# Designs tried in a protein design run: designed miniproteins, single chains, continued (2). Part 42

Each design is a single chain, and the fold is of that chain. pLDDT is the mean over its residues in the fold that is shown.

## One batch from the design tools (miniprotein)

Design m5441
Fold by ESMFold2-Fast:
Structure m5441 (fold): chain A 68 residues (1-68)
Amino acid sequence: SPEEEAKKKALDAAKFLRSLGYEDEAQRIIDLANEGKAKEAATLAGEVLERLGMPEDAKYFKELAEKA
């Protein structure tokens, strides 16, 4: 489902962000995803990626959030 895809991709983004040292941002995304807030988790992931200069990845997460 779009919600399951958004959750999975948001958790993947959180793992990536954690690997870069963005622990607080990663934890917020994980918490939202685990609360069943897949749309909010994907939205936050996109916003963080945009701030890090990854606009194509940010756009992908925005589209995932719109479908969730």
Scores: mean pLDDT 88

Design m5442
Fold by ESMFold2-Fast:
Structure m5442 (fold): chain A 82 residues (1-82)
Amino acid sequence: SLEDALLARLAAAIDEALARDPSVAERLAPLRELVEARDLLGAAELLVREVLAERGEVASDEEVRRRAEEKLAQLLASAKAL
């Protein structure tokens, strides 16, 4: 399924990051847990919140969810094309 393909890509990206620098294991743990739970929307929301925090941007929970849904839809469309 498209969800399985996206989860596999996220898991591979986490594994590659850990192989490059094992010290990031604790930092990546929340994302890994969401991927293992197959919570794609939760993983997308976590990534959106991290990007906003790095940029010093403030967004409502509704805006975070909307951006996460948009990103997830875009990633699923990209996975379907591959």
Scores: mean pLDDT 78

Design m5443
Fold by ESMFold2-Fast:
Structure m5443 (fold): chain A 72 residues (1-72)
Amino acid sequence: MSADEKAGKHLQEAIEYARNGDIEKAAEHVREAAKLLGVDPRLVARGVASYLVDQGLITREQAEALIKAAEA
């Protein structure tokens, strides 16, 4: 499995955990995906959070918590 494939799996896990309200686990998977892609985890978290809010899957408050948790 390539780094890109592993990152994709972590992004899918992040979406699933966020949908279930587990923002801390979602942030952990965002950080792992960002590490595999060599990018800032805040950028990945903002993209995921924006997508989830636009789909009505999480609140803006949960989106902010996800971004903040990804900084840790």
Scores: mean pLDDT 83

Design m5444
Fold by ESMFold2-Fast:
Formats: C-alpha cells, sequence, structure tokens
Structure m5444 (fold): chain A 46 residues (1-46)
C-alpha cells in the first residue's frame, strides 16, 4: 500500500537523520537537514 511505502521511507529518513546527527562535518550537517525536511514532507503527506 502507499501508506506502507511512505512509512518505510519515513523510517529511512529518520534513521539517516540520526546517523548524520552523530557526525560533526559540514557534509553531515547538510545531509541531516535534508533528511529532516524529507521526513516533514512525508509526515505532511500521510
Amino acid sequence: SDLLKKQIQLTTAVSQYFINSFKGTPENVKKRDEYFKKAEELLNSL
């Protein structure tokens, strides 16, 4: 179902957010913020 696919994508985005949050490089900060925005978009579409 579309809902299940979005839940999987949300879980991935949240996981990547945390992974990048534990690293202090500018690259990881950008990735962290990108995945946070993706998670927000997915939540708004549920």
Scores: mean pLDDT 81

Design m5445
Fold by ESMFold2-Fast:
Order: structure tokens, then sequence, then C-alpha cells
Structure m5445 (fold): chain A 96 residues (1-96)
């Protein structure tokens, strides 16, 4: 149902946000531990890839909801994508 699609999309968005937050924590750890920067950043990139797959699924589910709910979900997806790019930029800077 439309209501089920909306709920599932929001759950995926939440999971994606959690993955991006975990990736940011790994990048922060890399700054404190230069000896492990490459391994920590590679783990962060894997989490970002997982987050991107989750938001892709959320976009698909959003297409099955009302226009208002689609706009809400897509705005949250854009926020997560912006956070993911920020984490990647910070990670690349730390890696050198």
Amino acid sequence: SESEAYKQALELVQQAAEKVDQAQQLVNQAQENPENVEDLYNQAKELIEQARKLVEKARELASKTSPEKQEEILAQVEGIENMARSVEENGERVLG
C-alpha cells in the first residue's frame, strides 16, 4: 500500500543516515590515528556505498506514495547524499 511504501522509505532513509554517521565517525578516527587512515577511510567508503543503495531503494518506494510524501522523502534523501559527499571530501583530505 501507499502507507506501507512511505513507512518503508522512511525506515531506509533512517538506516542510510545511520550508515553515513558511522562513516563520519570512522573519518574522525582516521584523523586521530594516521597509521590506520587508509583502512578506516576504506571502511567509511563501504558504509557510504551501503547508504547510497538504501537511498536508491527509498527513491523507488517514494514513487509509490503521494506527491507530498515523495517530496518529503526526496528532501531527506538529498540531505543524506549531501552528508555522504561531505564525509568523502573529509576522508580524502585526511588520506592526503
Scores: mean pLDDT 88

Design m5446
Fold by ESMFold2-Fast:
Structure m5446 (fold): chain A 58 residues (1-58)
Amino acid sequence: GPVAEEAARRAEEAARRGGGGEGTVKSAQFNAYQAHGEDAERAAERVERAAREGKFGP
């Protein structure tokens, strides 16, 4: 649904900002879409925090 789609887009942007490659970006989108099924925003926030802390890429 729209919330999950927006969460996936946010996860993509966060992974890109964290220096993730295409595979990492796609994995982040997929994980955001599936993590906590009905709580897609929480999944996106988790990815955004990980990106800020350098959990993706160097």
Scores: mean pLDDT 64

Design m5447
Fold by ESMFold2-Fast:
Structure m5447 (fold): chain A 85 residues (1-85)
Amino acid sequence: MKITDIRKLSAEEVIKRIEDMLGVKLSDEQRKKIEEALKLSKAGFYYALAKVLDEIYREHFGVRLVSDDELEQLVFGAIIARSLK
């Protein structure tokens, strides 16, 4: 699924896809953070969503998906890749 397609989904559909992807149930607080991220501008949306996913992964598995530096590089790389297309 393209990142652009995520913005066309309802917040509940985005949450369900994240739950299915990670194999976990999200808390009400985590769901609210995703809903808030979906309301942000394009650049803020990708950063906030990536950060929320890292927080969810850490809470459920006790380890980080990516470091802070790797998260920034990943988000920055995704923004640049989209700007070049």
Scores: mean pLDDT 61

Design m5448
Fold by ESMFold2-Fast:
Structure m5448 (fold): chain A 86 residues (1-86)
Amino acid sequence: SEEELEELKKKGIELLFKEFDKDGDGVITKEELREWLLTVEGRPPPTDEEIDYGMSVFDIDGDGVITREEMEKLFSEIFNEQLAKS
């Protein structure tokens, strides 16, 4: 249901920010993103190009941070696409 998708989205965002944003300032920096990806078991370390690309997708203003609002928009887009695919 839509309520289940909203809860899953909120949990995903909370988990993501819990891992990245230990100080609770509501932003994720390029360095925090890189450090988190280095903790993911079973994948190779991310390249600088991969991190830069990821930041460019989320950071429209080019200020070098990903905000909670930007993550919420991204999750909404992904969940809407999943619903469209059935």
Scores: mean pLDDT 65

Design m5449
Fold by ESMFold2-Fast:
Structure m5449 (fold): chain A 67 residues (1-67)
Amino acid sequence: SKKFAEQLLELAKQYEKEGRLGMAYILRGAAYWSLGDVDKAKEEYRKAGELLGDPALAEQQIAALDA
């Protein structure tokens, strides 16, 4: 849903302003996935995993999207 994606992107902007960059990237990933932009979703999830110090979390999220 476009409305759901817009809500996630607005929440991501709020978390980015608060310095919660890892969470902001997770929310952006979910937003792009809901729009059908799988490549952008995977890129955002990988950035989240890097910032949170857990690359395995990013790969698990990407694997779940491909299931």
Scores: mean pLDDT 77

Design m5450
Fold by ESMFold2-Fast:
Parts: structure tokens; C-alpha cells; sequence
Structure m5450 (fold): chain A 96 residues (1-96)
């Protein structure tokens, strides 16, 4: 839920990108607009924290894409899209 997404954002801020991305994915799987919105934010944070960690980058992308499936309005869709785009960019950077 929302709590999982917020915890994911906190872990990402601490540089724990993979753990943050995994919680973002769990938040996205709960469904609903608030879960999708917080999952999108957590996925974007995790992507930023991934650095050279390709696994963290891939999980952040998965979380953003899963959040997009759960989006119910423009706000949750925008947050999910930002998470997915950040994740895709992180994967690209980590594979270079």
C-alpha cells in the first residue's frame, strides 16, 4: 500500500535502491490510485539510487510499469510514467 511506497522512497533516499524498488513493486501490486502514485514515486527514487546496480534499475522499471497498470487518474498515471521512464533510463545507464 501507500506505506510500502513511502518506505520504498525512504530506502531509495538512503541509497538502498534495490530494496526501495522491491517495495515500490509490492506497492504497485496492491492496486488503486494512491498505491500507483506512491509506487511511481518510489520507483523514480530507486532508479536514481541504482547507479551501476543493474538489478536495482530493472526492478525500478518493473515497479513503474506495474504502477501504470494500477493507475486510475492523470495524477497516478503521471507518477507511474515518471517511475517507468526513470527506471528505463537507469537500466540504460547501468548497462553502459
Amino acid sequence: GVELGREGERLAREGRGLEGARLALEAAKKGGGENAKEAGRAAAGAAGAAGDDLEAAREALRAGLEAAKSAVDSESASSAAAGAMSGAGAVFQAEL
Scores: mean pLDDT 82

Design m5451
Fold by ESMFold2-Fast:
Structure m5451 (fold): chain A 86 residues (1-86)
Amino acid sequence: MSLEELIEKALEVLEEAKAAIEAKDRRSVILLTGSLTLLGLAHPDPEISDKLIETATAVEKAVQAGDYEGALKILEEAKKFLEEKK
């Protein structure tokens, strides 16, 4: 997988996570944050790696607390960051 393919997959996971959060599907959100963490661990750039892992952790924490609105804001910030890195 190329670094650009990693960013593309991360953006796809963020869009799927957004749909799951809007549906209040907590289980799907947790599974998708797991995928985002694995993509972060696979990326060699520490700035991108840290952002993906931080985003996954923050979204999981927000959803577990019932803060779906906060989770959506976290995803939007991560999407903007990754789109600028592509």
Scores: mean pLDDT 83

Design m5452
Fold by ESMFold2-Fast:
Structure m5452 (fold): chain A 74 residues (1-74)
Amino acid sequence: SEAELQALVDEHQAGVAAIDADPSLSPRERLERILALLDALGERVRASDLPEDVKAQVLAALDFEKARLRRLLA
């Protein structure tokens, strides 16, 4: 459902906010933590009861974002 997708997004945003609030992390470490959160979100989306077309769209968007962030780490 859209509510299920929104809950997953809200949990991810809370995780990103926690990383951003941590003053001990370097820019590189923040990026690595965000990549780990995106991987965790992808696994939760795969395990969810969301329609397959919605899963495919969300996972494609996550893969694009992960690729973008990995280029910044290179």
Scores: mean pLDDT 86

Design m5453
Fold by ESMFold2-Fast:
Structure m5453 (fold): chain A 104 residues (1-104)
Amino acid sequence: SLEEEIRRLRQRESLLADFDAFYEQVKKEIDELEKDKDNPAAVKRLKSLTKQFIRDLEALSPEVAEEVKKIEEEFSNLDDITRYKKVIEKALELYRKELERRFE
């Protein structure tokens, strides 16, 4: 029905806006952690943040979460900060793509 299509379009706009706000928050957190990259506590926090994000993604789409886990393994030879940044960037790309797909 037209009412269902309008509701779906409004939900899509809201979810994408929420995602964009979330992306800005994650970007700020990474930028702050990079300032203390030689601090083991900062590296541990970035690792924890990455794991938490993967769990949230798994709740949205187990298939997309598995793809991110494979990408993390692919970057295993990089330093911790560079590895976690690349994993988070790929996870965010795949998350947005999954959100867009749900409204096509």
Scores: mean pLDDT 72

Design m5454
Fold by ESMFold2-Fast:
Formats: sequence, structure tokens, C-alpha cells
Structure m5454 (fold): chain A 97 residues (1-97)
Amino acid sequence: DVLEEARKRYTDEQMLGAFRAFLEYALERGLVSPELVEAALASEPELLARMTGVAMVTERTARAVLERMLELAREHGDEPTVAFVEALLAHLEKLSA
């Protein structure tokens, strides 16, 4: 299972830091709309801007953005991105519990 292998391969710190980097990457690649990213950032722009290396967002905001990325990645048939986003979502769920 690709998701289980991703969790074994990435540390908690790497998974958290990857969230912000992934948002920027996804925006540049067109996997998410600038409007969607701006809407997510509008909820907590200061916290997101200050958390370099640690993606500290509300679970609600982070999950909504990642779910939209997942939809777009699936629509474009980007299998590696789908697997990575699923791993991030699952990790975020565990951190919020």
C-alpha cells in the first residue's frame, strides 16, 4: 500500500513542513486555483506565514485545501500526487486527534 509506505518514509516534521511547500507547489503547477489558496490563507494568513517548516493551520482549513488538491490530482490522473496528498490528509487526521 503506497499510503502506508509514505507514512513509514516521512517523519512527522517532514509531513508538517511539506504542507506549506505543497500548497506553493500545487499553486505553481495549477493543481489548485489561486482563489482556493487565498481563501484558505485568509482564515489564518499570519500563522501560515510565520510557520516556516511547520504547517500550523486549522484542521478545517488544511483538510479543505488538501481535499480540493486531491480532486484536481485525480481529475488529471496524477497518481504520485494523489498518493502524496492522501498521505498528508491521513497524517493531518492523526495529528488533529
Scores: mean pLDDT 54

Design m5455
Fold by ESMFold2-Fast:
Structure m5455 (fold): chain A 115 residues (1-115)
Amino acid sequence: SAAEVVEELEREFERLRREAEEALRAGDFERLVRILGRIAAAAGEAVLRLLALRPDLPAERAAELATLVAEVGALVTEMRRLLEAGRLTPEQARELAERVFELVERLLELMREEV
């Protein structure tokens, strides 16, 4: 069901967030970027599953969910770019990770309104 999709994403996000926070504390930015990429993929898949289960969903709400998924993906892409360039600082890593967490929490809030 749509509710199960949201609950599954909530549980996966909680687990991955803990792993990401541990990677941040350890200064393991390669692991951090991989975990944030997994969060972005999980969020995107959950939105696609929700849209398939809720074909009656207003176009404006579907667009809001898609925009949040795109913003999460863009942040992960930027962090990966900085890491590959050797320019990712611990402060930037924390800031970008926290922004990913905030966007996914907002996504979950909106998805819960639709179940």
Scores: mean pLDDT 92

Design m5456
Fold by ESMFold2-Fast:
Structure m5456 (fold): chain A 81 residues (1-81)
Amino acid sequence: SALEEAEKVVEEAIERIKEALREAREQGWSDREIEDRVLRIVIETLDRLEEIKEKYNIPEEELQKIVKKLGERVKELLDEA
């Protein structure tokens, strides 16, 4: 289903961000380098969510809810770093 594909895409993005934050700590990345890496993952994720929206004809309101939840989870991860 559209929701299952979207949830998988979001969970994969969260895992990628967690791995990037772990690597950043180990390699001593600057805050800017961390922000740029996280932003790239988020942009790629938003593109994949847009593809799912087009494939399943999801209403814009439902996509915006998924995007908001992704943003909140990303913020929490960055605040913990």
Scores: mean pLDDT 84

Design m5457
Fold by ESMFold2-Fast:
Structure m5457 (fold): chain A 80 residues (1-80)
Amino acid sequence: SFKEELEQAIEEYKKRLEELEANHPDDPIYQAKADLLRDIIRRLQEILDTSKSDEEAKKKLLELEREILEKGRKVVEELK
């Protein structure tokens, strides 16, 4: 089901965060990478925990995707 796929995705992101923290503590952008992964994990978990149906979870994911795209647009604009 969609919720099972979402649970698996959350576990995969948690594993990536753990690997990053173990292997890249001296990375000059470590903090930014870790904060991004933590935010993604937190938001995905919130969607899973608060959604009453797969349809509601999908709607919340679309809202999150839109927010991430807006943040990305601002970053690209700042880099120009």
Scores: mean pLDDT 74

Design m5458
Fold by ESMFold2-Fast:
Structure m5458 (fold): chain A 74 residues (1-74)
Amino acid sequence: MSREEQLVEEMRKRLEELREKYENVLSEDEFAKKVQEIIDEFIKENPDATEEEKDKVERVALEILLEWLARKQA
């Protein structure tokens, strides 16, 4: 896997863990805020990542968040 793919996979794992722990405890807005905090923390932990890699990881994380919110409202 490319480094970008590895970073995306790690982000997916962190978000799935966050979802299982907090999805039914927090409001949708509070959950979205927690997702953003995880994104910011992950980016901070990977300071050598390029701006393009950071943008890709953030977009994938937000797409996952939107998919989870859509399923919850279905």
Scores: mean pLDDT 77

Design m5459
Fold by ESMFold2-Fast:
Structure m5459 (fold): chain A 78 residues (1-78)
Amino acid sequence: MTQDEKAMLAGVAAGRAYMESRREEIEAAIAAGDRATLAAIAREALDVMLEAMRAAGASEATLEEARRKAEEDIAAFL
């Protein structure tokens, strides 16, 4: 794997761990139909993911690609 691919996997892992740490809040927001809270948590997870990728040495191009992919995933989640 390239360094950027490794950084992307690290970002995905960090984002997933963040979402899991917010599991109860996510479940409550889903039950309440609170899309604003779901969107806010998803954006927080994206920030965590991008920061982990940057720390792992991701290029600007890889960070932009990860952002685009995460926006697609957020849209699918909502």
Scores: mean pLDDT 79

Design m5460
Fold by ESMFold2-Fast:
Structure m5460 (fold): chain A 57 residues (1-57)
Amino acid sequence: SAALEAALARHRAEFEANREEWVKSFAERTGFSEELAERFLTMIEDISIEMLERKYA
């Protein structure tokens, strides 16, 4: 649906715009590596995309 496509586009753009800052913030706050923070953030993005797909199903 158009609503789902718009929501997915906005969501991906938001992650893209903030990814570097969120990775650094997460790593700094937790003491984990930026590589681990990147993997964690990617998992969050994937889960949130699946949640959006279910919401607009």
Scores: mean pLDDT 84

Design m5461
Fold by ESMFold2-Fast:
Parts: sequence; C-alpha cells; structure tokens
Structure m5461 (fold): chain A 71 residues (1-71)
Amino acid sequence: MKEKVEEAIKKAQEAAKIARDNGDTYTADALERMAESIKEAYENGDFERAEKLAEQAEKWAKAVIDELKRA
C-alpha cells in the first residue's frame, strides 16, 4: 500500500512538472493538488480512498505525460 501510494504521488508530481514546463499551469496545479489529496488520505488512515485516488492519479499522470511528450 505505502509503496503504491508513494509511487502514485511521485508520478503525479512528475507529470505536474512536465505540464508546468510546457506552460500548462492549470493541469500542473490540478496534479499537484491530487498528489496532496492522496498524501492527506493516507496520513489520515483512509487507505481505501488513498488507493483509489492513487490509481486515478497514476492513470491521469500517464495520459498527461504521453500527450505532452508528443507536442
């Protein structure tokens, strides 16, 4: 669980950095907020929510990275 959550947070932060470097500050801010929400859920012991948010963030981060790398 913790490893999966940490990986998702890292992936979301990586995607946010790529988005910001490409001038997409809106997507970068949204990804950073999602990473923060995952961390908060995990720290509060809401592991079920943290896991669901992590899966969603990882999926979204991958889509953002793939799209921006093609631009």
Scores: mean pLDDT 80

Design m5462
Fold by ESMFold2-Fast:
Order: sequence, then C-alpha cells, then structure tokens
Structure m5462 (fold): chain A 89 residues (1-89)
Amino acid sequence: MTPEELLETALRMLERLKEEAKTYKPIDVRDIDSAEGITELILEAARKNDPVLLVAAIMRALADIMTSAPEKAVENLERVIERLREELA
C-alpha cells in the first residue's frame, strides 16, 4: 500500500465514522478533543506505510466517538478529514 492509498483508505473510513457519529448518543459522555492525535497517527501510518498504525488511529477515533458528545465527535472527525485532504492536495 502506498502512502496515498493509505490516506485514501483512512479518509473513507473516517467519513463512515463521521456519519455514524452523527446519530451516536452515549449514555455517559465526556468531551475529548483527540483530532490532533488521530491526525498525527494517520500521517505517521502513511509515512511508515504501516497499516497497523492506521488501525490504531481508527480505534482511537472509535474510542473518541464512544466517549464524546456526538456533536464534538463529528467536529473532531471533520477536522481530521480536512487535514488529511490538505495533505493529499
């Protein structure tokens, strides 16, 4: 997998998570701003061409969705997606 293919895969996965996050309503939620950490992990995965780091980034995104308010989770995912699109542009 090339770095560009990995980033494209990550964007596709993050967009799916973003749509799911819009309707997710956790019973006990705390706002966690992890957009920076998720973005850095995905960029590192691309740099290393390491799909395991990509999976770790997606797992971190999922954890953020499960522990954040839905609006905050969507905002964080949108920031990650936009930053990755800038990297690909």
Scores: mean pLDDT 72

Design m5463
Fold by ESMFold2-Fast:
Structure m5463 (fold): chain A 93 residues (1-93)
Amino acid sequence: MLEELRKEIEEELKKIKELIKKWLANPEEAPDQKEINRIIALALQLIGLLFDIDLIEEKKKKGEELSEEEQEEFRRLVEAVRESIKEFEEWLA
């Protein structure tokens, strides 16, 4: 599960990176500043989730159990990522 989620986040970050590169090369094709800021905010959210995944994986490697609160927080983070990815893909369509 965590490895699959990591790969999904990395693929979305790759798509965002390629879009930003395209806009830097062709500024006339860039969306307005509000849309650019939204995409940057999404990238930061995805990067933050990669750090959260790393923290959870390190706890599991040490044989530490996730608290009930940590498990619920992780579930909420997964849902937030899924929603953000869906919004981004809909924006691309």
Scores: mean pLDDT 78

Design m5464
Fold by ESMFold2-Fast:
Structure m5464 (fold): chain A 65 residues (1-65)
Amino acid sequence: SDEANKEASFAIFERRLRELLPPDQATEMVKKLREALSKSKSVDEFEQAMAKAGNELYDLLLEQK
């Protein structure tokens, strides 16, 4: 969202990843998001990175059957 703060979105997503995933996988996804936060100069680019992370999270949860 144009009104969203990237840092706030990152913090919320980081917390959820750490609660839903094993520590090692959570750490790896958090690193990817932190890099995306640093590289992206727009909210849209960061939102795309979060969407990709969400897809990876979905796959991991399916494998944790």
Scores: mean pLDDT 73

Design m5465
Fold by ESMFold2-Fast:
Structure m5465 (fold): chain A 82 residues (1-82)
Amino acid sequence: SDAVVAELKAEADAAIARAKADGLSAVETRILMDELMKKIAKKADAAKMSQADRNALVDYYDAKLRAAERAAVAAQQKRLAA
């Protein structure tokens, strides 16, 4: 359902915001997102989510992960340069 898709997208946004607030490295952010994607896939299976909704979630998570990794690398480089 649309409500489940929205909830799972919100979980990704919340996890990324927390990772940024906690100052996680690019590697730590990737591990966090990989574990989150495993949990989301399990929830999608339990909810019997449509293939279209699953594809939308995968695309959303991939885009969010790439953005978060770039931000984490930039933050780490600043810390190492100081």
Scores: mean pLDDT 77

Design m5466
Fold by ESMFold2-Fast:
Structure m5466 (fold): chain A 82 residues (1-82)
Amino acid sequence: SLEEPEFQEEIDEALELIKRGVEKATSSEATARTLDLVREELKEMGIELPDEKVLEIADKAGNIEDTEEGRERLRKFILEEL
């Protein structure tokens, strides 16, 4: 319980684990955004790839920001993987 100081250390450890989990979840979200961008660029190029290949490209590209520069870099990655 939160009512006793002795439990503060255990609670602090649990909070650190939750914090690390949130940071990892944020990384997964970035990968999902990159996946969406890869699919959109492929669609503009008139090329359809299986989901597994799209995931591979996104994973290799890592965390790409949804900016003009990020999208340009992603487009080059896609062209190299074709």
Scores: mean pLDDT 67

Design m5467
Fold by ESMFold2-Fast:
Structure m5467 (fold): chain A 97 residues (1-97)
Amino acid sequence: ATATPEGRAAFDEEVTVALGLIYLAIGKLDEKRGNYKSAADAYEKSAELFEQVPGHLELAAEAYENMAKAYEKNGDFEKSKELRTRADELRAQAAAA
C-alpha cells in the first residue's frame, strides 16, 4: 500500500533514526579499534541523521561528543572544541523543550 505523505514521513523518520543508531555503533566500534578518523566520519553521519528528526537532539549531542573525542585522540583539538560546543548547545535545546 502507498503510504500517505504523513505516514511516509513518519516511516522515513524511523528509518533515519535507525541509520543514525547504526552509524553511532560503527563509530564506537572504530574508536575501540583505534580507527579515530573512521570513527569521526561515522559519528558525523550519525549526528546529521539525528538532527534531521525532531526529538532526537540528545542523540545528536552524543554523536557530536563522541566525534569530538575521536578528533581529540587524532590530535585535532580545535575541531574537538567546536564539536563539544555544538553538543552542549544541542543538549541545552533538548533540556529547554
Scores: mean pLDDT 81

Design m5468
Fold by ESMFold2-Fast:
Structure m5468 (fold): chain A 85 residues (1-85)
Amino acid sequence: SEEVKKLIEELEKKVEKVTRLRKLFETNRVPYPPQLDDLEKRAREGYKIALEGIKNGDKEKIEKGKKEVEDAVAEAEALYEKVRY
């Protein structure tokens, strides 16, 4: 459905945001928050759980995966705001 496609695209963009932030610090060869690597891993794991839930029609897995991605991204964004401002 269109709603499922939109959800997948939004989750992909959120995971990509964490990856871009980590890569920005890595490229500049400066210290970055160590938890950022864990947050990227959690975002990717949440995305996989959500996709598995979508494939299997498991609403609980979809919600669990979605929450893992959203929580990880929100935490990563908060870390970025502290560095940026």
Scores: mean pLDDT 78

Design m5469
Fold by ESMFold2-Fast:
Structure m5469 (fold): chain A 71 residues (1-71)
Amino acid sequence: VSPEAQAAFERGVAALIADRPAEAEAAFREALALDPGFADAHHGLAVALERSGRFDDAAREREEALRLKPG
């Protein structure tokens, strides 16, 4: 994972802690634009989407995270 993708991911995690799911979504999408294989960012995006009530989108991102990092 690039330092830029990791930094975007950490901003997403901070936004989730601050209860700002829209900001978290944007940060995780930035991380994925930098590293599409970043499994933890797909998982973080799923959490942000669930908090926004976007359950079908969250399920797809969770599946992608598991596909990239199954255990």
Scores: mean pLDDT 86

Design m5470
Fold by ESMFold2-Fast:
Structure m5470 (fold): chain A 72 residues (1-72)
Amino acid sequence: STAAKKKKLEEAYEQALKRIEDSPGEIKMEVFIDQTAEWLKLAKELGADVNEVLDKIMQEYERLYNESFGEK
């Protein structure tokens, strides 16, 4: 069902955020890229709305970009 697919994607999102947050700053962006690739792969395998996954990816990318490259 759509609800089950959404729950699986949300759980993957939560786990990925935890892995990114727990990663050292030097590899945080690399972990982000790896995790987002897995999210997109999972979304395609589940036949889910890829645009919903991309929206979450863009939100997290903005946070990480500002953390890594933002001005004081």
Scores: mean pLDDT 74

Design m5471
Fold by ESMFold2-Fast:
Structure m5471 (fold): chain A 66 residues (1-66)
Amino acid sequence: SEELERKRKEEEKLRKEQLETGKSLLSKESLEVARSVGRTLREIGDRIDEGLKTGKAPPAVPLQPA
């Protein structure tokens, strides 16, 4: 009984350690990517929504207007 519990605790510990290590390594990169993607998607969504409101097909507009 105790052996099974000890084995399960070791597996949970390994899982937690892997998750924490992965999160620590990816946290900054994930935040940068998520933020960049979020901003781009929001701009795209706004362009699409405006196109739908005007009834015009959304043209290939640049995401960064000059």
Scores: mean pLDDT 66

Design m5472
Fold by ESMFold2-Fast:
Structure m5472 (fold): chain A 60 residues (1-60)
Amino acid sequence: MLKTITTTGTGLESEELARLVAEAEIQYYRKTYKVLSAEVEITENEDGTFTVTVTVLVEV
């Protein structure tokens, strides 16, 4: 059965930190589920922090 999981982190101090958070989230899901695809979106907030959204398609 296919399932989509979306995780959002905000208030991250740098784009590099946002990328590391995204990579850690994807690796976490890979340990629990069969990950078929992963999409990462990083946006800069008005206060100079970053928001990262990770969307994974998993088979359960």
Scores: mean pLDDT 83

Design m5473
Fold by ESMFold2-Fast:
Structure m5473 (fold): chain A 83 residues (1-83)
Amino acid sequence: EEERERWKRRLERFLGRPVSDQALEQFRHTREQVPPAIAELDKQIEELDKKYKETGDKKHLQEAANLYTARGILESALALAEA
């Protein structure tokens, strides 16, 4: 409740307009779902990085780059949801 009100005020200040309870609910859902997804991607990236260091196969670098891109998108969504 108090966290929601503080977050709402911060988000409204950032956007320069009122934020509806529906919008806050969507951002709360993002905050709940995105961190586990980022953690899973981090684990996969670490595994691919380790494989590249052990094998020297550039295929693992390409796979890791794709996951880093996905992670960046999720981080951007989470940062907005935390604003």
Scores: mean pLDDT 73

Design m5474
Fold by ESMFold2-Fast:
Structure m5474 (fold): chain A 79 residues (1-79)
Amino acid sequence: MSREELLELVREAAEKLKVSGLYVLFSEESGILMAEAEISEEGEVTLSNIKYVKSKQPPGTSMILILKEGGKAEVIPLP
């Protein structure tokens, strides 16, 4: 997957979950994409501070980690 395809997966996850926080996408084949998501009161998603590191990850790593304020984390598998 390209950086743009990984970013789209993060945006779709944020739009579905309506959760603000740091989204860290791990792709086994493509690398790690990080983006800060902010959800408006109207439910609009804004992504900022986007970082992409192209690298091969360990097998089974395909997931999105969401880091919320207060140190709580959620993990979502990639499709």
Scores: mean pLDDT 77

Design m5475
Fold by ESMFold2-Fast:
Structure m5475 (fold): chain A 90 residues (1-90)
Amino acid sequence: MITLEEAKAFIDKLFERIKKLKEQGKDPVQALDNALAELNYLLQFMSPEVRKEAYEYFIKKLEEMKPELSDEEKAHADRVIEWLKELVKR
């Protein structure tokens, strides 16, 4: 069983990869969407409680990254944050 600690570590690795890809001149929006797809695949095997806390952690990491993004990339990040906030509602 994957723990919340393991899910948070996975999210940390996803954000490290997004930052590295951005530094290499790759599209951070596509990198973010790919990371979210990988996280969603992992979280389908988790309890709703662990999934909620993992999404809240992902939102936190995304908010921390926003100052490094362009205005268009920030708009995309804000849409992702809004969508994830809806997913954590019961």
Scores: mean pLDDT 82

Design m5476
Fold by ESMFold2-Fast:
Structure m5476 (fold): chain A 93 residues (1-93)
Amino acid sequence: MTKEERIKEAIKNLSDEEIEQIVRRALEKVGAPDSLREPIIEAIKKVRPKVDELTLEQLLGEIRNEVLKLNPQVSGEDLMPLLKEIFEELAKK
């Protein structure tokens, strides 16, 4: 199974609680504010129905855009390293 396939499977199959644990761990690793935790979880949940239709790069872009749409104070440049770390943690599940 490729890393992309593992990330997509994790997004589809992990519970909301497991996704929250992964997001929290990634936030702690990169030193990002905990205020981003819920916005990122909600963005991941929104892309879940179309995960098989998108490439990994498109999934990252969709999640980034959903977070920024609802949280305009967040920098997209600061968000991307955090989202990549979340995808690394998802690939381990």
Scores: mean pLDDT 80

